# Ledger of designs, part 17: designed miniproteins, single chains, continued (4)

Each design is a single chain, and the fold is of that chain. pLDDT is the mean over its residues in the fold that is shown.

## One batch from the design tools (miniprotein)

Design m12555
Fold by ESMFold2-Fast:
Structure m12555 (fold): chain A 93 residues (1-93)
Amino acid sequence: MDERLQLEIDASMMLIAASVLKTNEENIKKHLSTASKKEIQEEKARVEKLLKKTEEVREKVRPVDPEMAELLDEAAEILRKTLETIQKALEAK
């Protein structure tokens, strides 16, 4: 089993997920403004899980592909900013 290939696939998926969230930032804010407290809590849990996996994959990739690890650092920062937006929406309910 090619562990390195699996890490590169996982890393690429995390980068795509973060890019989609960043591109849709205004649509996410609009959705959160009309969403129920329960729906916002469910979105928070999903993004927290994604952030944790992104950080885990980043640390595994770092010794074999440092450039990919730097891209995952940027992805993790995007996910943290998304969580801040979700938390503010939750506090407004």
Scores: mean pLDDT 85

Design m12556
Fold by ESMFold2-Fast:
Structure m12556 (fold): chain A 112 residues (1-112)
Amino acid sequence: DKIKKIKDLIEFLEEFAKKYNLDPEKVEQLKKLLKKLEELAKEEPEESVLMALRKAKDVVDEEIFEGFSRAVAKYIKEQFGKEPGEVTVKEFIDWLKENPVPFFELLLELME
């Protein structure tokens, strides 16, 4: 279940990256961030997305992390009407798996 869910989200990222000609090094860093947030969703499901992002910061370059964090904040505001501190990491990851397209479109916009 966990492995399949992680794989499905990563497969979507890889297909999206190919379609929009994303830098392979940026894609690998995004995969690391998504895997880290999925791990935190299992270990501390009630932790806020804001705190989970702080714990994930050290796995990627600062530029990639800043763009990703902005995309997460905007996605949460648009999908939940909330701030990252008000949504749990489990709730965010579960919703992202059901509604991935708006998130990855925000990544394209905010990771220039």
Scores: mean pLDDT 79

Design m12557
Fold by ESMFold2-Fast:
Structure m12557 (fold): chain A 75 residues (1-75)
Amino acid sequence: LEEVAEEVESLPDEEAFEKVLEYLEKKSPEAAKALRQAKALQAQAEAEKDPAEKEKLAQQALEKIAEAKKEIEKA
């Protein structure tokens, strides 16, 4: 479970990400949801042109990754 939490933190490529999501959906649906939200926020941060908004979106993504890790620990 700790290994899975570390992989979530790095948000690997799409193929690895989908495999982690499939595993988490069975073990912790809440963690899978938070991980999807984190990926969406990272994509928004990458597209954002304003440095302040980019940093805010990146911080929100990290918060969602932390939520996913907490849900994995509860499972």
Scores: mean pLDDT 72

Design m12558
Fold by ESMFold2-Fast:
Formats: sequence, structure tokens, C-alpha cells
Structure m12558 (fold): chain A 72 residues (1-72)
Amino acid sequence: MEELKEKQEKVKKALDEDPSLSVQLYSKDPAVQKALEEKIGVKLSEELRKYALEYSIEQGIKLIVEGVDKAF
């Protein structure tokens, strides 16, 4: 069974390699979330998604999300 910690490490690595994934994290579209899961290589639970959003904010990646107050 994949542990939460291992999934968190995969999320960190994916965000470090492609900061634009932060835009997809803020999307409310299930199709966008599925694409993000495929790109990261792990299934995003509510808990894991929250962790990814917090990490993105800490890394300043949120600056890429300028003007994104709409769901796609």
C-alpha cells in the first residue's frame, strides 16, 4: 500500500519539476484533476491535494495563478 508520505514526496517532485501544475491544483474541474493525477503519477485524495496546495503556496508558485478566480 502506498503511504501518504510517499505520495507527498511524488507531489513535491512533480511541483518542483513543473510549477504550472499549481494552476491545475486550484481548478475545480474533475477532468483537470484527473489529468493532474496522471501527470504526478498518484491518485489525489482531498488530504493530498490540500498538502500540494500548501506546498505550492510555500514555494511561491501561487504567483503563476494570477487572475484565476474561475474554474477553467
Scores: mean pLDDT 67

Design m12559
Fold by ESMFold2-Fast:
Structure m12559 (fold): chain A 82 residues (1-82)
Amino acid sequence: MQKELAERLLEIAREVAEEQEVETPSVSEIIDGAVRYLGALIMKERGDVSDEVKQKALEEARKLPAKERLEIVIKEAEEQIK
């Protein structure tokens, strides 16, 4: 299940990056969703992470431009798939 979801997010993110549509509103929504999902998975693996820390990490990620957030999401998704 995680692999399938990460693979789908990766495909969407890659298509958007290749077509250079990273600045569209729909792309921002996709990036936000992907960041929340992958961030939660990563923090679960580390353990000992409170909801407060998760919120802080998500807030920090949202400060990045859409292009940079998309690149991070792609890398994280690739690790989850691999």
Scores: mean pLDDT 58

Design m12560
Fold by ESMFold2-Fast:
Structure m12560 (fold): chain A 74 residues (1-74)
Amino acid sequence: MDVHTAITEAAVATLRELGQDKAADAAEAAGRENKDKSPLDVITAMGLAAAKAGASSEDVSRAMLAALKAMAAA
């Protein structure tokens, strides 16, 4: 699996599990738009998009940690 796909799926799944469907949609779009960047830059872009969509700092942090774990496992 591509690292960018793995980190995007992990962040999106985490946000959906937390009930943050709009933030998950925003994070997925940001991941797609930034797939040409480093994995860490993609994770940062997804976190910012989720926060702008209304996710709490705690929910954003959980999604970013899930993405970082997926990056390490890929």
Scores: mean pLDDT 84

Design m12561
Fold by ESMFold2-Fast:
Structure m12561 (fold): chain A 85 residues (1-85)
Amino acid sequence: LEEALKELAELLRKLKEAYESLPPEDQAELSEKAAAATSEEDVREILRFIGEKTGLISEEDIERLFEAYRAIREPLLERAEELRR
């Protein structure tokens, strides 16, 4: 859990740096797409767009981000249920 949380934080920092390197026009368009995103595939398309525009995010980075997120989400939900008992 702690390792997955650390990896997620590092990947999110990398994503933030890539996003901030985009021109304001591309940032505005991505913000609209993010607000409309309802599925994991929509989010993956947004991340690929950032990667294609900046060259700073790879398909491997995107997959690692989702893996780290899932690794954190499941244990947290299980721990919340245990704490209720």
Scores: mean pLDDT 73

Design m12562
Fold by ESMFold2-Fast:
Structure m12562 (fold): chain A 63 residues (1-63)
Amino acid sequence: SLEELQERIWELTDRLVEIARALRKTTDPEKKAALQAEYDRILAEVRKLQSEIEKLRNEIKKK
């Protein structure tokens, strides 16, 4: 449902905040690179889910 997709976005946004905090505390370059990659992946997923929600809302309105 649209509500489940919205909840997923909120969960991913909370995860982005936690990774950002970890990045500030991390001095190990390998761990920092891994955290940055996870951050970028999650950010891309959030943007994709937002686009999918908008498309679904538009399709429902045409019904």
Scores: mean pLDDT 82

Design m12563
Fold by ESMFold2-Fast:
Structure m12563 (fold): chain A 100 residues (1-100)
Amino acid sequence: SVEEDFRREAEQATEGAIGAYDKAAELLKDPSKRSQAASYSTAADILGSLVIMAGDAEGVRRVAEAHERLAKAAQENGYTEDAEWHRRSAEHYRREAEKL
């Protein structure tokens, strides 16, 4: 059904977003890979927006947790502004999950 296909696509978007944020966090350990980390984070942001649109509260919470992990990695590597943005994004995703 269309609903089952949409649910599967939403689950894939959730896993894709989490994987991309976690890859970005890993890449931030190498200063030469900061631009690559930003590319993964940007791709994850697009996928994360689809998770919100899909109305999957648990998926949205998991994306919030991935933002927190990336915020921590950014802070540990001295990217304070990036860390603040990801913390605010995690808070935003948690608020969106509460509405679902």
Scores: mean pLDDT 87

Design m12564
Fold by ESMFold2-Fast:
Structure m12564 (fold): chain A 68 residues (1-68)
Amino acid sequence: MSPEERFAEMRKLVEEFHRHLDAGDWDGAHETLSRLLDLYAGMSPEEQAEAQPLIDEVLARFGAAGDS
C-alpha cells in the first residue's frame, strides 16, 4: 500500500468510525478504531505525524462516548 493509499484508507476509516458512533453501533465503531490503530502503527513517523490529528479526534470521541 502506497502512502497516498494509506491516507485515503485512514480517511475512509475515520468517516466509517463516526458513522458507526452516530448510529449507536459500538461494535462497528470499535472494529473500525482497531483497523485505524493498526494502519497508524504501520505508518512511517512522517505519516503518523500527519495522521495524528485524525487519530486524536477519533480517540477523543470514542473515550467521551464509551464511558458507562
Scores: mean pLDDT 79

Design m12565
Fold by ESMFold2-Fast:
Structure m12565 (fold): chain A 116 residues (1-116)
Amino acid sequence: MPSIEEVIEKVIEELRKLKVPEVLIEEFRREAERIVKEESDKEKIIKLLTAVGQLLALANRRGLPLDSSAEEIRRALEEVLKEEEVTLSKSKENEEIREKALEIVARILQRALEKL
């Protein structure tokens, strides 16, 4: 089975291919390290990391030119979170993982804005 570190690196590789800003990728890595420390279930960790990566990719796709201001990044991420919340709420399976992923993406947003 792939290690948790291999899963983290695979998600980061995919985010880089999608041209997600490095600031968001760095904050994803920090949150991934927190998830690994706080969660003991390997399958749950993998699902949560994948969900966070997908939400970050969607956030980047939805609204940010390469030279976006911190305020534009925040607005785009808040709108993507609203859309993903509605979409994810329609699937009752793994709702806990989806709620945690949304909270993590919101934290990534806040910390990325502090660096910009």
Scores: mean pLDDT 67

Design m12566
Fold by ESMFold2-Fast:
Structure m12566 (fold): chain A 90 residues (1-90)
Amino acid sequence: LAELRLQMLRTTIAAVRRHLEALRPQASPADQAKIEEALRLLDEAERTMAEGGVAALDEVERLVAEAVSLLQEVAKNLNQSTFAVVAAQL
């Protein structure tokens, strides 16, 4: 159902945005730039969805997927740094 897909995308966009904002203070300058790009992609996804509706679903899904990819990259970099700090404390 197209309406369910739109609601799911809105929920995903909100969740990804919250995670990106939470990671920003802990991110390196390079990862902060990736977070800003991911937030820009989410803003574009919301605008595309508002203007195009169902006809824009594939484009919105692509934009959200790109933002999620950037979030995963930033999270991976932070997890590696956190592991190194924990290991140093042992």
Scores: mean pLDDT 78

Design m12567
Fold by ESMFold2-Fast:
Structure m12567 (fold): chain A 77 residues (1-77)
Amino acid sequence: KAEEIFKKARRLLTEAARRHPEAQRVGDEAIRKVKEKGLTKENELEALMFAAERLRQLGLPGDEILELVKKAKELYK
């Protein structure tokens, strides 16, 4: 359940990155943050939240990703 929502959020970020070069850079930054902090579910969720907020600031589709990450956080804990 939580894992499915998390996977959907990651898929939406990947789709945005394919369509927009700026979104690709945001995705790369999120991956870098996870690698620096360690590959845990908490760090992955934080990185997705960072990416979603950054996409929103750029006027790209980040709102749905942000809502999915918030739901996943509630369900994982």
Scores: mean pLDDT 77

Design m12568
Fold by ESMFold2-Fast:
Structure m12568 (fold): chain A 83 residues (1-83)
Amino acid sequence: KEAVDRLIEQLKKLAEQTKDEEIKEKLLALVDRLSYLKSQGEYETALELGAAGLESLAKEAEKTDPKLAEELRKLAEEARKEL
């Protein structure tokens, strides 16, 4: 539960910090999906989906914002450690 809450807050923070509107929209969409899974009590599924989504976004961000890509990868690793 706490791991999902931390992940959602970190995703919101990254969305506010990024200047890439496409990545921002995808981060906010991921927040919505994780919040829904959390509301259903699906904490493990939320962490798995969150990690996979972050890994995909990191690949997209590598060409435009390598620093953001690194932060997204670190969050994905943290989510997987909580599984």
Scores: mean pLDDT 81

Design m12569
Fold by ESMFold2-Fast:
Structure m12569 (fold): chain A 105 residues (1-105)
Amino acid sequence: LDELIETLEAKRKEILAQDPNNPENQYQVALLLRDIGSLRALAGDLAGAAEAFREASELYRSLGPEYQSRADTLAEMSDRVAAGLDDIDEGMLAIRVGVTKAILS
């Protein structure tokens, strides 16, 4: 679990170092933050999870109206995790993280 978080954090840092103002890079960072948030929640870091979901939500909102639904979902996840709720499906998260890593590799 911690190794997955470290891998995604390293990829986020790599993408931001290239061009932080590129909308495609911002979209990829939002995907990584969403997955990092879920992994942090599973690790019991609810504060870190809430922060990651909030950041992902803000990035989706900045990308355009087509991302509003995703932004709203992540804002709700941030609020629920901040309240001490954790309903993350670890199996689905593992598949999603695998897909994200494949896309970004």
Scores: mean pLDDT 74

Design m12570
Fold by ESMFold2-Fast:
Structure m12570 (fold): chain A 65 residues (1-65)
Amino acid sequence: FEELLEEARAFIDGYLAAVEKVVGPLTPEERERARQNALDMALTALRVQWGLSDEEVARLREALE
């Protein structure tokens, strides 16, 4: 579980850095939207890759908030 949290956090951080390289510095509102998009993508990928249950996905989402 902790390894999945670490993977998700790394993905979110990398996604935000990649977006800023393309469009430049984000406003706080833009950053939060990008973070939420990255979070949803990470959780979807982990669910498919590892066969996570709805409960496990919900726990990851709570921990990453």
Scores: mean pLDDT 78

Design m12571
Fold by ESMFold2-Fast:
Structure m12571 (fold): chain A 83 residues (1-83)
Amino acid sequence: MVKLSGDFTLLGVEPLGEGKRYLIEAKAGSQITVENTGDRKLAVSLLDEQNVVLDSAVLEPGESVTFTVPESGRYSIVVLPLR
């Protein structure tokens, strides 16, 4: 499981394979923190509206990453469990 916090509007959550895609809207310069609250290693990525990967991290259980949004608009945060 993940915890999302920061300056964004959550538009939706959809399944993506073994993980999830979080649909968000955020303003330029906003920071979005993703925390791994589960017991498995996670790959986390910030994607723009064209599904271009802007940033990514691998999170061990209990770790977090903070993404900074470059421009106002819609983004996806993709969370995938690693084996």
Scores: mean pLDDT 86

Design m12572
Fold by ESMFold2-Fast:
Parts: C-alpha cells; structure tokens; sequence
Structure m12572 (fold): chain A 65 residues (1-65)
C-alpha cells in the first residue's frame, strides 16, 4: 500500500540520518527492520523506529544478525 511504502521510506531515512545500517522490508502487511550489526546503539534506534511505526498503526518486527 502507499501508506506502507511511505512508512518504510520514512524509517529508512531516519536510520540513515542516525548512521544506522538497517534494511526495511514490507512482508505481508508487516514492516521488517533488519539490522546489519547488533550493537546497543543500533538496537536502540531500531526499537525507537518500531515504537514510532507501531504508534501509527503498523505491525513491525526487528531482526538482529
């Protein structure tokens, strides 16, 4: 959907602005945030993005390497 695509783009832009390498995928109505590196800073950023997206009504999953 347009809303899902817009949300994915927004999450990707926010991750890049924080220097976090993160892949955003749309999988059957769920936004999947995949981290390349499992660091406390990257985990914090991914969880903040998850909370932001969930507050907008999206289903979100975070994947760690």
Amino acid sequence: SREMASAAAGAAIRAVSKGVKLKVEEVDGTLVLSLEENTPENRKTAEELKKWLESRGFKVEVKYP
Scores: mean pLDDT 82

Design m12573
Fold by ESMFold2-Fast:
Structure m12573 (fold): chain A 73 residues (1-73)
Amino acid sequence: MEELQRQIDAGVLALVLGVIEALKKAGKEIDEEEEKRLLKTALVEVGVVSEAEAEKMSLEELRELAEEYIRRA
């Protein structure tokens, strides 16, 4: 069941990244702070990082972490 939970968590992260990417491609205004908040919340919720750790990370670091988690799932 741990594998199934990991797949679900990866799916949640993929959805969050997909929404952000779709908004950017559509020319919608999403600022870097909102993007960082969304990624931080998703990564903390799925248990990949703690809230304290996520607060210290840049947007690029959060994105890389999410992409790596999805790739390994």
Scores: mean pLDDT 77

Design m12574
Fold by ESMFold2-Fast:
Structure m12574 (fold): chain A 92 residues (1-92)
Amino acid sequence: SMEKKRQVAAMLLGALIEAFELPEELVDEALETLGLKREEILPPKVELEKPTEEELQEFLENVEEALKETKDELSRKYIEVLAKAAKERLKR
């Protein structure tokens, strides 16, 4: 259901914000892209380890490949958010 997909997106966004240390501007863009409200973000229940530069590069390559194969609109939007987050983290 769309409700379940929204909850999964909210959980994944919460994990992404923590793991990648997303700046507020990118969080706002992700919320708009996914059609989520800030209050819908679900923080992870466990502390997440920060990825290394090598892990981020591999993650970005996998995410860009997944985007080529994904047809579902909500999933594509989420994958685009993941790619943008990884690219922004790699610039730090």
Scores: mean pLDDT 76

Design m12575
Fold by ESMFold2-Fast:
Structure m12575 (fold): chain A 67 residues (1-67)
Amino acid sequence: MREDSVLAGIRSLILRGEYDRAVEAAKQLAKTGQMSAETIREVAEELKRLGHDKQAEELFELAKKLE
């Protein structure tokens, strides 16, 4: 689905170490309805696993607001 392409873009930013840019992109895509709460939680979990707890927490809070 189209959301898979959006997730691939976010994951590419994470793989390149552009964590803050990935967070901002996810927030914008969530605000425009292009990314679900479930997908945002998946990105937050990945950032937390990589040790970026502050960025992960921002996305967990965003996912709660979308539910």
Scores: mean pLDDT 80

Design m12576
Fold by ESMFold2-Fast:
Structure m12576 (fold): chain A 110 residues (1-110)
Amino acid sequence: SEKDKKIKEAQELKKEISELVGEFREAIENNDNEKAIKSIEKFIEVLKKAKELFPEKAEELEEIIKELEELKNQIKSGKLTDKEEAYKKFMEAAKKAMEVLEEEIDELES
Protein backbone atom coordinates (compact mmCIF):
# COMPACT_ATOMS: atom_id res chain seq x y z
CA SER A 1 0.00 0.00 0.00
CA GLU A 2 1.00 3.69 -0.28
CA LYS A 3 1.10 3.87 3.55
CA ASP A 4 3.48 0.87 3.70
CA LYS A 5 5.78 2.62 1.19
CA LYS A 6 5.87 5.80 3.33
CA ILE A 7 6.55 3.75 6.49
CA LYS A 8 9.44 1.97 4.72
CA GLU A 9 10.89 5.29 3.45
CA ALA A 10 10.61 6.84 6.96
CA GLN A 11 12.32 3.78 8.51
CA GLU A 12 15.16 4.10 5.96
CA LEU A 13 15.58 7.81 6.86
CA LYS A 14 15.79 6.81 10.57
CA LYS A 15 18.51 4.27 9.66
CA GLU A 16 20.45 6.93 7.69
CA ILE A 17 20.29 9.32 10.70
CA SER A 18 21.61 6.55 13.02
CA GLU A 19 24.52 5.90 10.62
CA LEU A 20 25.28 9.65 10.42
CA VAL A 21 25.44 9.86 14.24
CA GLY A 22 28.22 7.23 14.11
CA GLU A 23 30.01 9.00 11.23
CA PHE A 24 29.86 12.38 13.04
CA ARG A 25 31.15 10.88 16.31
CA GLU A 26 34.09 9.21 14.49
CA ALA A 27 34.92 12.45 12.61
CA ILE A 28 34.87 14.55 15.83
CA GLU A 29 36.98 11.98 17.77
CA ASN A 30 39.56 11.99 14.91
CA ASN A 31 39.62 15.85 14.69
CA ASP A 32 38.36 15.54 11.09
CA ASN A 33 36.35 18.77 10.76
CA GLU A 34 35.85 18.23 6.99
CA LYS A 35 34.18 14.82 7.58
CA ALA A 36 32.17 16.25 10.51
CA ILE A 37 30.85 19.03 8.22
CA LYS A 38 30.03 16.47 5.48
CA SER A 39 28.07 14.38 8.04
CA ILE A 40 26.03 17.49 8.97
CA GLU A 41 25.42 18.26 5.25
CA LYS A 42 24.24 14.64 4.66
CA PHE A 43 21.93 14.93 7.69
CA ILE A 44 20.43 18.16 6.26
CA GLU A 45 19.77 16.28 2.96
CA VAL A 46 18.04 13.44 4.89
CA LEU A 47 15.82 16.05 6.60
CA LYS A 48 14.98 17.66 3.22
CA LYS A 49 13.78 14.22 2.05
CA ALA A 50 11.76 13.90 5.28
CA LYS A 51 10.10 17.30 4.51
CA GLU A 52 9.06 16.00 1.05
CA LEU A 53 7.71 12.78 2.62
CA PHE A 54 5.87 14.63 5.47
CA PRO A 55 4.94 18.19 4.33
CA GLU A 56 2.84 18.70 7.51
CA LYS A 57 6.11 18.45 9.52
CA ALA A 58 8.03 20.85 7.24
CA GLU A 59 8.20 23.68 9.84
CA GLU A 60 9.48 21.37 12.62
CA LEU A 61 12.04 19.78 10.26
CA GLU A 62 13.21 23.24 9.05
CA GLU A 63 13.95 24.18 12.70
CA ILE A 64 16.19 21.08 12.98
CA ILE A 65 17.89 21.98 9.65
CA LYS A 66 18.57 25.50 11.03
CA GLU A 67 20.15 24.01 14.19
CA LEU A 68 22.38 21.78 12.01
CA GLU A 69 23.41 24.71 9.77
CA GLU A 70 24.35 26.66 12.94
CA LEU A 71 26.40 23.68 14.22
CA LYS A 72 28.13 23.43 10.81
CA ASN A 73 28.97 27.17 10.85
CA GLN A 74 30.30 26.99 14.45
CA ILE A 75 32.63 24.11 13.48
CA LYS A 76 33.73 25.89 10.25
CA SER A 77 34.50 29.16 12.10
CA GLY A 78 36.37 27.40 14.93
CA LYS A 79 33.84 28.84 17.45
CA LEU A 80 33.04 25.28 18.58
CA THR A 81 36.11 23.11 19.40
CA ASP A 82 34.60 21.16 22.33
CA LYS A 83 34.04 17.61 21.03
CA GLU A 84 31.46 16.73 23.71
CA GLU A 85 29.41 19.90 23.00
CA ALA A 86 29.53 19.30 19.21
CA TYR A 87 28.38 15.68 19.65
CA LYS A 88 25.64 16.74 22.11
CA LYS A 89 24.23 19.30 19.62
CA PHE A 90 24.28 16.72 16.79
CA MET A 91 22.55 14.15 19.06
CA GLU A 92 19.86 16.66 20.10
CA ALA A 93 19.06 17.30 16.40
CA ALA A 94 19.07 13.51 15.72
CA LYS A 95 16.70 12.88 18.67
CA LYS A 96 14.24 15.54 17.43
CA ALA A 97 14.35 14.16 13.86
CA MET A 98 13.81 10.59 15.11
CA GLU A 99 10.82 11.72 17.20
CA VAL A 100 9.21 13.39 14.12
CA LEU A 101 9.74 10.26 11.99
CA GLU A 102 8.46 7.93 14.76
CA GLU A 103 5.30 10.06 15.25
CA GLU A 104 4.59 9.93 11.49
CA ILE A 105 5.18 6.14 11.34
CA ASP A 106 2.82 5.67 14.33
CA GLU A 107 0.13 7.84 12.65
CA LEU A 108 0.42 5.83 9.40
CA GLU A 109 0.20 2.49 11.34
CA SER A 110 -2.91 3.62 13.29
Scores: mean pLDDT 88

Design m12577
Fold by ESMFold2-Fast:
Structure m12577 (fold): chain A 81 residues (1-81)
Amino acid sequence: DISEEFQLKAQALEDASKTATGKVKEALELMAKGYKAAAEGDYEKAIELLKKAKEIASTDENGKSVAEAAEKAIKEVEKLK
């Protein structure tokens, strides 16, 4: 169930954001909101949130892995559109 998978990914990102700081925290929170939107079937909102997460993560030198994860998430959700 893709909806359940997205819900679990959102929870994992929410938990990761609790120990992060700055732009990485903001990007992880946006990714979690994006996956929650995708779990609800709102793919347009999900893609907007994931694009914001990628943009924010890309402005932080420590955010490269988060930006790459956001890009993968965007492509995953776009396939369902």
Scores: mean pLDDT 85

Design m12578
Fold by ESMFold2-Fast:
Structure m12578 (fold): chain A 81 residues (1-81)
Amino acid sequence: IDGSEITYNLLTSMSTAIDTGSPSSTQSGSSSTVTVNSTRDGDNWNITTTINYSDGTSETRSGTISPQGRDIIRRSTNSLS
């Protein structure tokens, strides 16, 4: 599994869902598909991330991103692209 591809797709999906006002974003890689759903909660963003792997396994994670976390994600995405 290309960890850099997965990380880039995850950060790009999170950035898109948070920054563009889209409630969900999907990025496809060679070995995985990353889908991020986000909802605004005051100053924070509640996110749910689903990663579907080519072997048929999947992972779902939930968390909260602060405004500081959003800025870090944006910077990381810009650095990786």
Scores: mean pLDDT 63

Design m12579
Fold by ESMFold2-Fast:
Structure m12579 (fold): chain A 88 residues (1-88)
Amino acid sequence: SMERGRQILEDAQRAIQNTIDAARALEKGEASLKDLRDAVISSVGAMLRVVGAYLDGLVSEADVKALHEAFVKASQESDRAVEKVKQE
């Protein structure tokens, strides 16, 4: 639906911003490169799934819930990685 599509787009924008912030953090230190890289890959993967579902227009209530849960987990991992670097 349009209202759900808009929410998906807004969530995707936040995930993209978190990914950009994580990439910028890589320039400040290399000590946690592996963990940060894994978090970024997970976040990008979640974004691609959300965007793909939106573009296909085939989103069931169950699929939306599953995608949202996966996105939240990936976003949290990305946020934690960025937050850890920013605290240094």
Scores: mean pLDDT 66

Design m12580
Fold by ESMFold2-Fast:
Structure m12580 (fold): chain A 89 residues (1-89)
Amino acid sequence: AEVTLSIQPATADTGTITVTAEARGARRVSVAVAIGKDGAPLQQVAEATIRDGERLTVTESVDGPATVLAVAIGESGELLARLEAVSTT
């Protein structure tokens, strides 16, 4: 099973963070996205199950610095992918 995670940080022009997850060769993948705004603890903003060839896109508005965490978990609870990014705007 393969999972591709991508995080596009917010810019001064957009004010939005975009997280994309795509699964290949997996029957089921649980994807969770958490965001911590301005030094707050990470809070889960999205969770979805995706299958082979499916894509999840999550967009969240931010007014300042934020930490973003995306994780993909397989059917057996195995960690397939993890990506963390910091947005400074």
Scores: mean pLDDT 79

Design m12581
Fold by ESMFold2-Fast:
Structure m12581 (fold): chain A 86 residues (1-86)
Amino acid sequence: MNKNGVVVNLDLSSLKPGQKLRLDFRGPPGTLPGVIKKIESLGGVVESLSTDGSLMTVTGIPATVENVNKIADILPPGTIVTGTFE
């Protein structure tokens, strides 16, 4: 999925009820710290953040199409999202 300049590489057709997202973000340097509070508002937990603010791993967000769309809306343009369902 491509939305707002964000590329989301998730197969939403494989989604099962009650799953959580485990996501890796690769964005422009210095940009990802600015989205932490919005990620937390979706139930997300930041497990790691790179020193340059370009790489972030997030877990715990309920795996729904709505939440994937919200994530794409909050991430800076040029971000690539990869991940799995837990």
Scores: mean pLDDT 82

Design m12582
Fold by ESMFold2-Fast:
Structure m12582 (fold): chain A 61 residues (1-61)
Amino acid sequence: LKKVIEEYRKLGLELPQDVQLKVLELADGNVQCLASVILYLYDKDDFSVESVEEAKSVVCP
């Protein structure tokens, strides 16, 4: 999971630390869910904890 976040960071897609922790918590070991949530946040251009919860319910119900 940390490797996926690190690869997005290398592409210039850096998440705030609190958002990173929330994404990791909600993905709960599911790498596809983690990737989908991160892509949703960047597509929406909203990097808040509330948007992580919204993304989780939309892409990983």
Scores: mean pLDDT 70

Design m12583
Fold by ESMFold2-Fast:
Structure m12583 (fold): chain A 61 residues (1-61)
Amino acid sequence: MSEEEFDREVAEALALIYRGIGNTLSPEEKAEAYRKAADLARSHGLTDLAEEFEKQAEKAK
């Protein structure tokens, strides 16, 4: 798998999570979902994306 293919798959998964967060989750569940997305991004070296998700988690509290 190329880095571009991997990054695209991660972006698609995160976009789906964002869509779910916007319409179906409580504030606590939104914060947890954003933290999980941030952890996923960090584990794959996407530090800027991870920091953005952590900011969203803080706002969702």
Scores: mean pLDDT 67

Design m12584
Fold by ESMFold2-Fast:
Structure m12584 (fold): chain A 110 residues (1-110)
Amino acid sequence: MEALREAIREGAVEVVTAEDSPVHRAAVAAAEARVEELLKAGRELSLEEARELGAEMARKILEAIRRIAERGAPPDDAALLERLRAELLKLGVSEAAADAAVAAFSEFLE
């Protein structure tokens, strides 16, 4: 898991250049949740697949945020998190990965 986790972080930073930003942390959390789902399903994952998954989750989170921004500012943090989850699900992110992304993002909200 440690090597897969590092590959996820490297993939996410290729898309989100700000390491440990809310988006980077959300992407890592989503990709880790997806890796856990795939491993529980009996899949073997390469380091390259884990890196690509980190980059994919980062792209999807950035797209979800872009869609939210186009609709205008959410009234509160709870509405922001709910919209983020809904947009991630529309982008084909699993419920577990979307929930992990929202939880990681919420840790950065006051």
Scores: mean pLDDT 81

Design m12585
Fold by ESMFold2-Fast:
Structure m12585 (fold): chain A 61 residues (1-61)
Amino acid sequence: MMSAEEAAKAAREAALAGDGRAANAIVTRSAQEGMDDETRRAAGEAAREGAREAKLRGIPL
């Protein structure tokens, strides 16, 4: 099982790679595995931040 920090890092890395579907899957899986709202929120925030950074770096979504 992933910790909140691990889930956030994985979601951010997926978003930075331009894989929004994988980032969303990590968030959804965290919720389904009974991880708390904090883990889901952290993963979601990291995914959005990663997507924003990817756009700033010119990485296509």
Scores: mean pLDDT 67

Design m12586
Fold by ESMFold2-Fast:
Structure m12586 (fold): chain A 55 residues (1-55)
Amino acid sequence: MKATIKYDKETGTLTVTSGTATVIDKDTLEEKTLKTGEKIDAKNVLGIKNATVLF
């Protein structure tokens, strides 16, 4: 896995801290690419590919 994502428990937000991550949207099942510095609400994510999640 090439990317690192930080999970913020208070906001429920996933932030890409390094690399490029692919996330799967919970409602559409579409893959979305997130670059370093981009954020997504964790409740809208079904799964994460190509990333390590830090808490």
Scores: mean pLDDT 78

Design m12587
Fold by ESMFold2-Fast:
Structure m12587 (fold): chain A 93 residues (1-93)
Amino acid sequence: SGEAAGQAAGGAAGYLTLSGLGTAEVRGDEVVLTGNGTEEAKEAVRGAALGVEARGGAVARVEGDKAVVSGDGSPEADRALGEGGRRGVEIGK
């Protein structure tokens, strides 16, 4: 479900940016979610990152109000995460 993980990552990126709770960046095939330091942002980042991981094909590392979502190195998952993440970031601009 790399495609589902990519869609979820894009949704998370767009939501965080549009809501003002945080920002999102795509670094290669990784999606980096960063909260604005509030408790609400920490919960949003954590929930979004774990939600993407739950779709399969992705792994989330959560550190306070920051999370990094990466694929397991499969070309399908890596491409889906990069494309979905970039789309979400563009929507949030």
Scores: mean pLDDT 76

Design m12588
Fold by ESMFold2-Fast:
Parts: C-alpha cells; sequence; structure tokens
Structure m12588 (fold): chain A 92 residues (1-92)
C-alpha cells in the first residue's frame, strides 16, 4: 500500500504541473486534493504501518502550528492550511 500511495502521489504531481500549464483550474484543484490526501496517508502509513486519515490531519495541524511559530514563509503556511482543509473534507 505505501509504495502505491507514494507512486500515485508522484504521478499526481506531474499531472498537476501539466494541468497548470494548460490553465485547467478545475483539474488542478482535483489533482491537488488527491495528491494532498495521498501524501498525508503515505506519511502516516510509513510510521504506523496503517492508513489513518485522522492521524494524518492531526500531524498536519501540529506542523502548521510549528511552522507559524517558526516564522515560516507565507507560501508554506498557505500550503499547510489548504492541505489540512482538504484532509478534513476527505475524512467526512
Amino acid sequence: MLKELEEEGERLEKELEEARKNKDEEKVKEIEEKAIVLRALAAVARETGETDLEEAIKRMEELLERAKKAGAEPEVIERLEKEIEILREAKE
């Protein structure tokens, strides 16, 4: 499962670049959402051996708080906030 999730994530990143180049905003959003969910699940699976979306959300929220405290670049903060929102929607 983990290898499949990582491979799918890499494939979605390439598709995202292509969609952005083609100015296909709807496809960009779809691919971004899928890539975020898969990467978060792959990270949790790597550490726990299981795919756990709730744990993925918690980890991203903690990372966001740490990034804000560290004075991370606005681009990093914006990315983390979007990723957390997408994961929360996927959980429901």
Scores: mean pLDDT 75

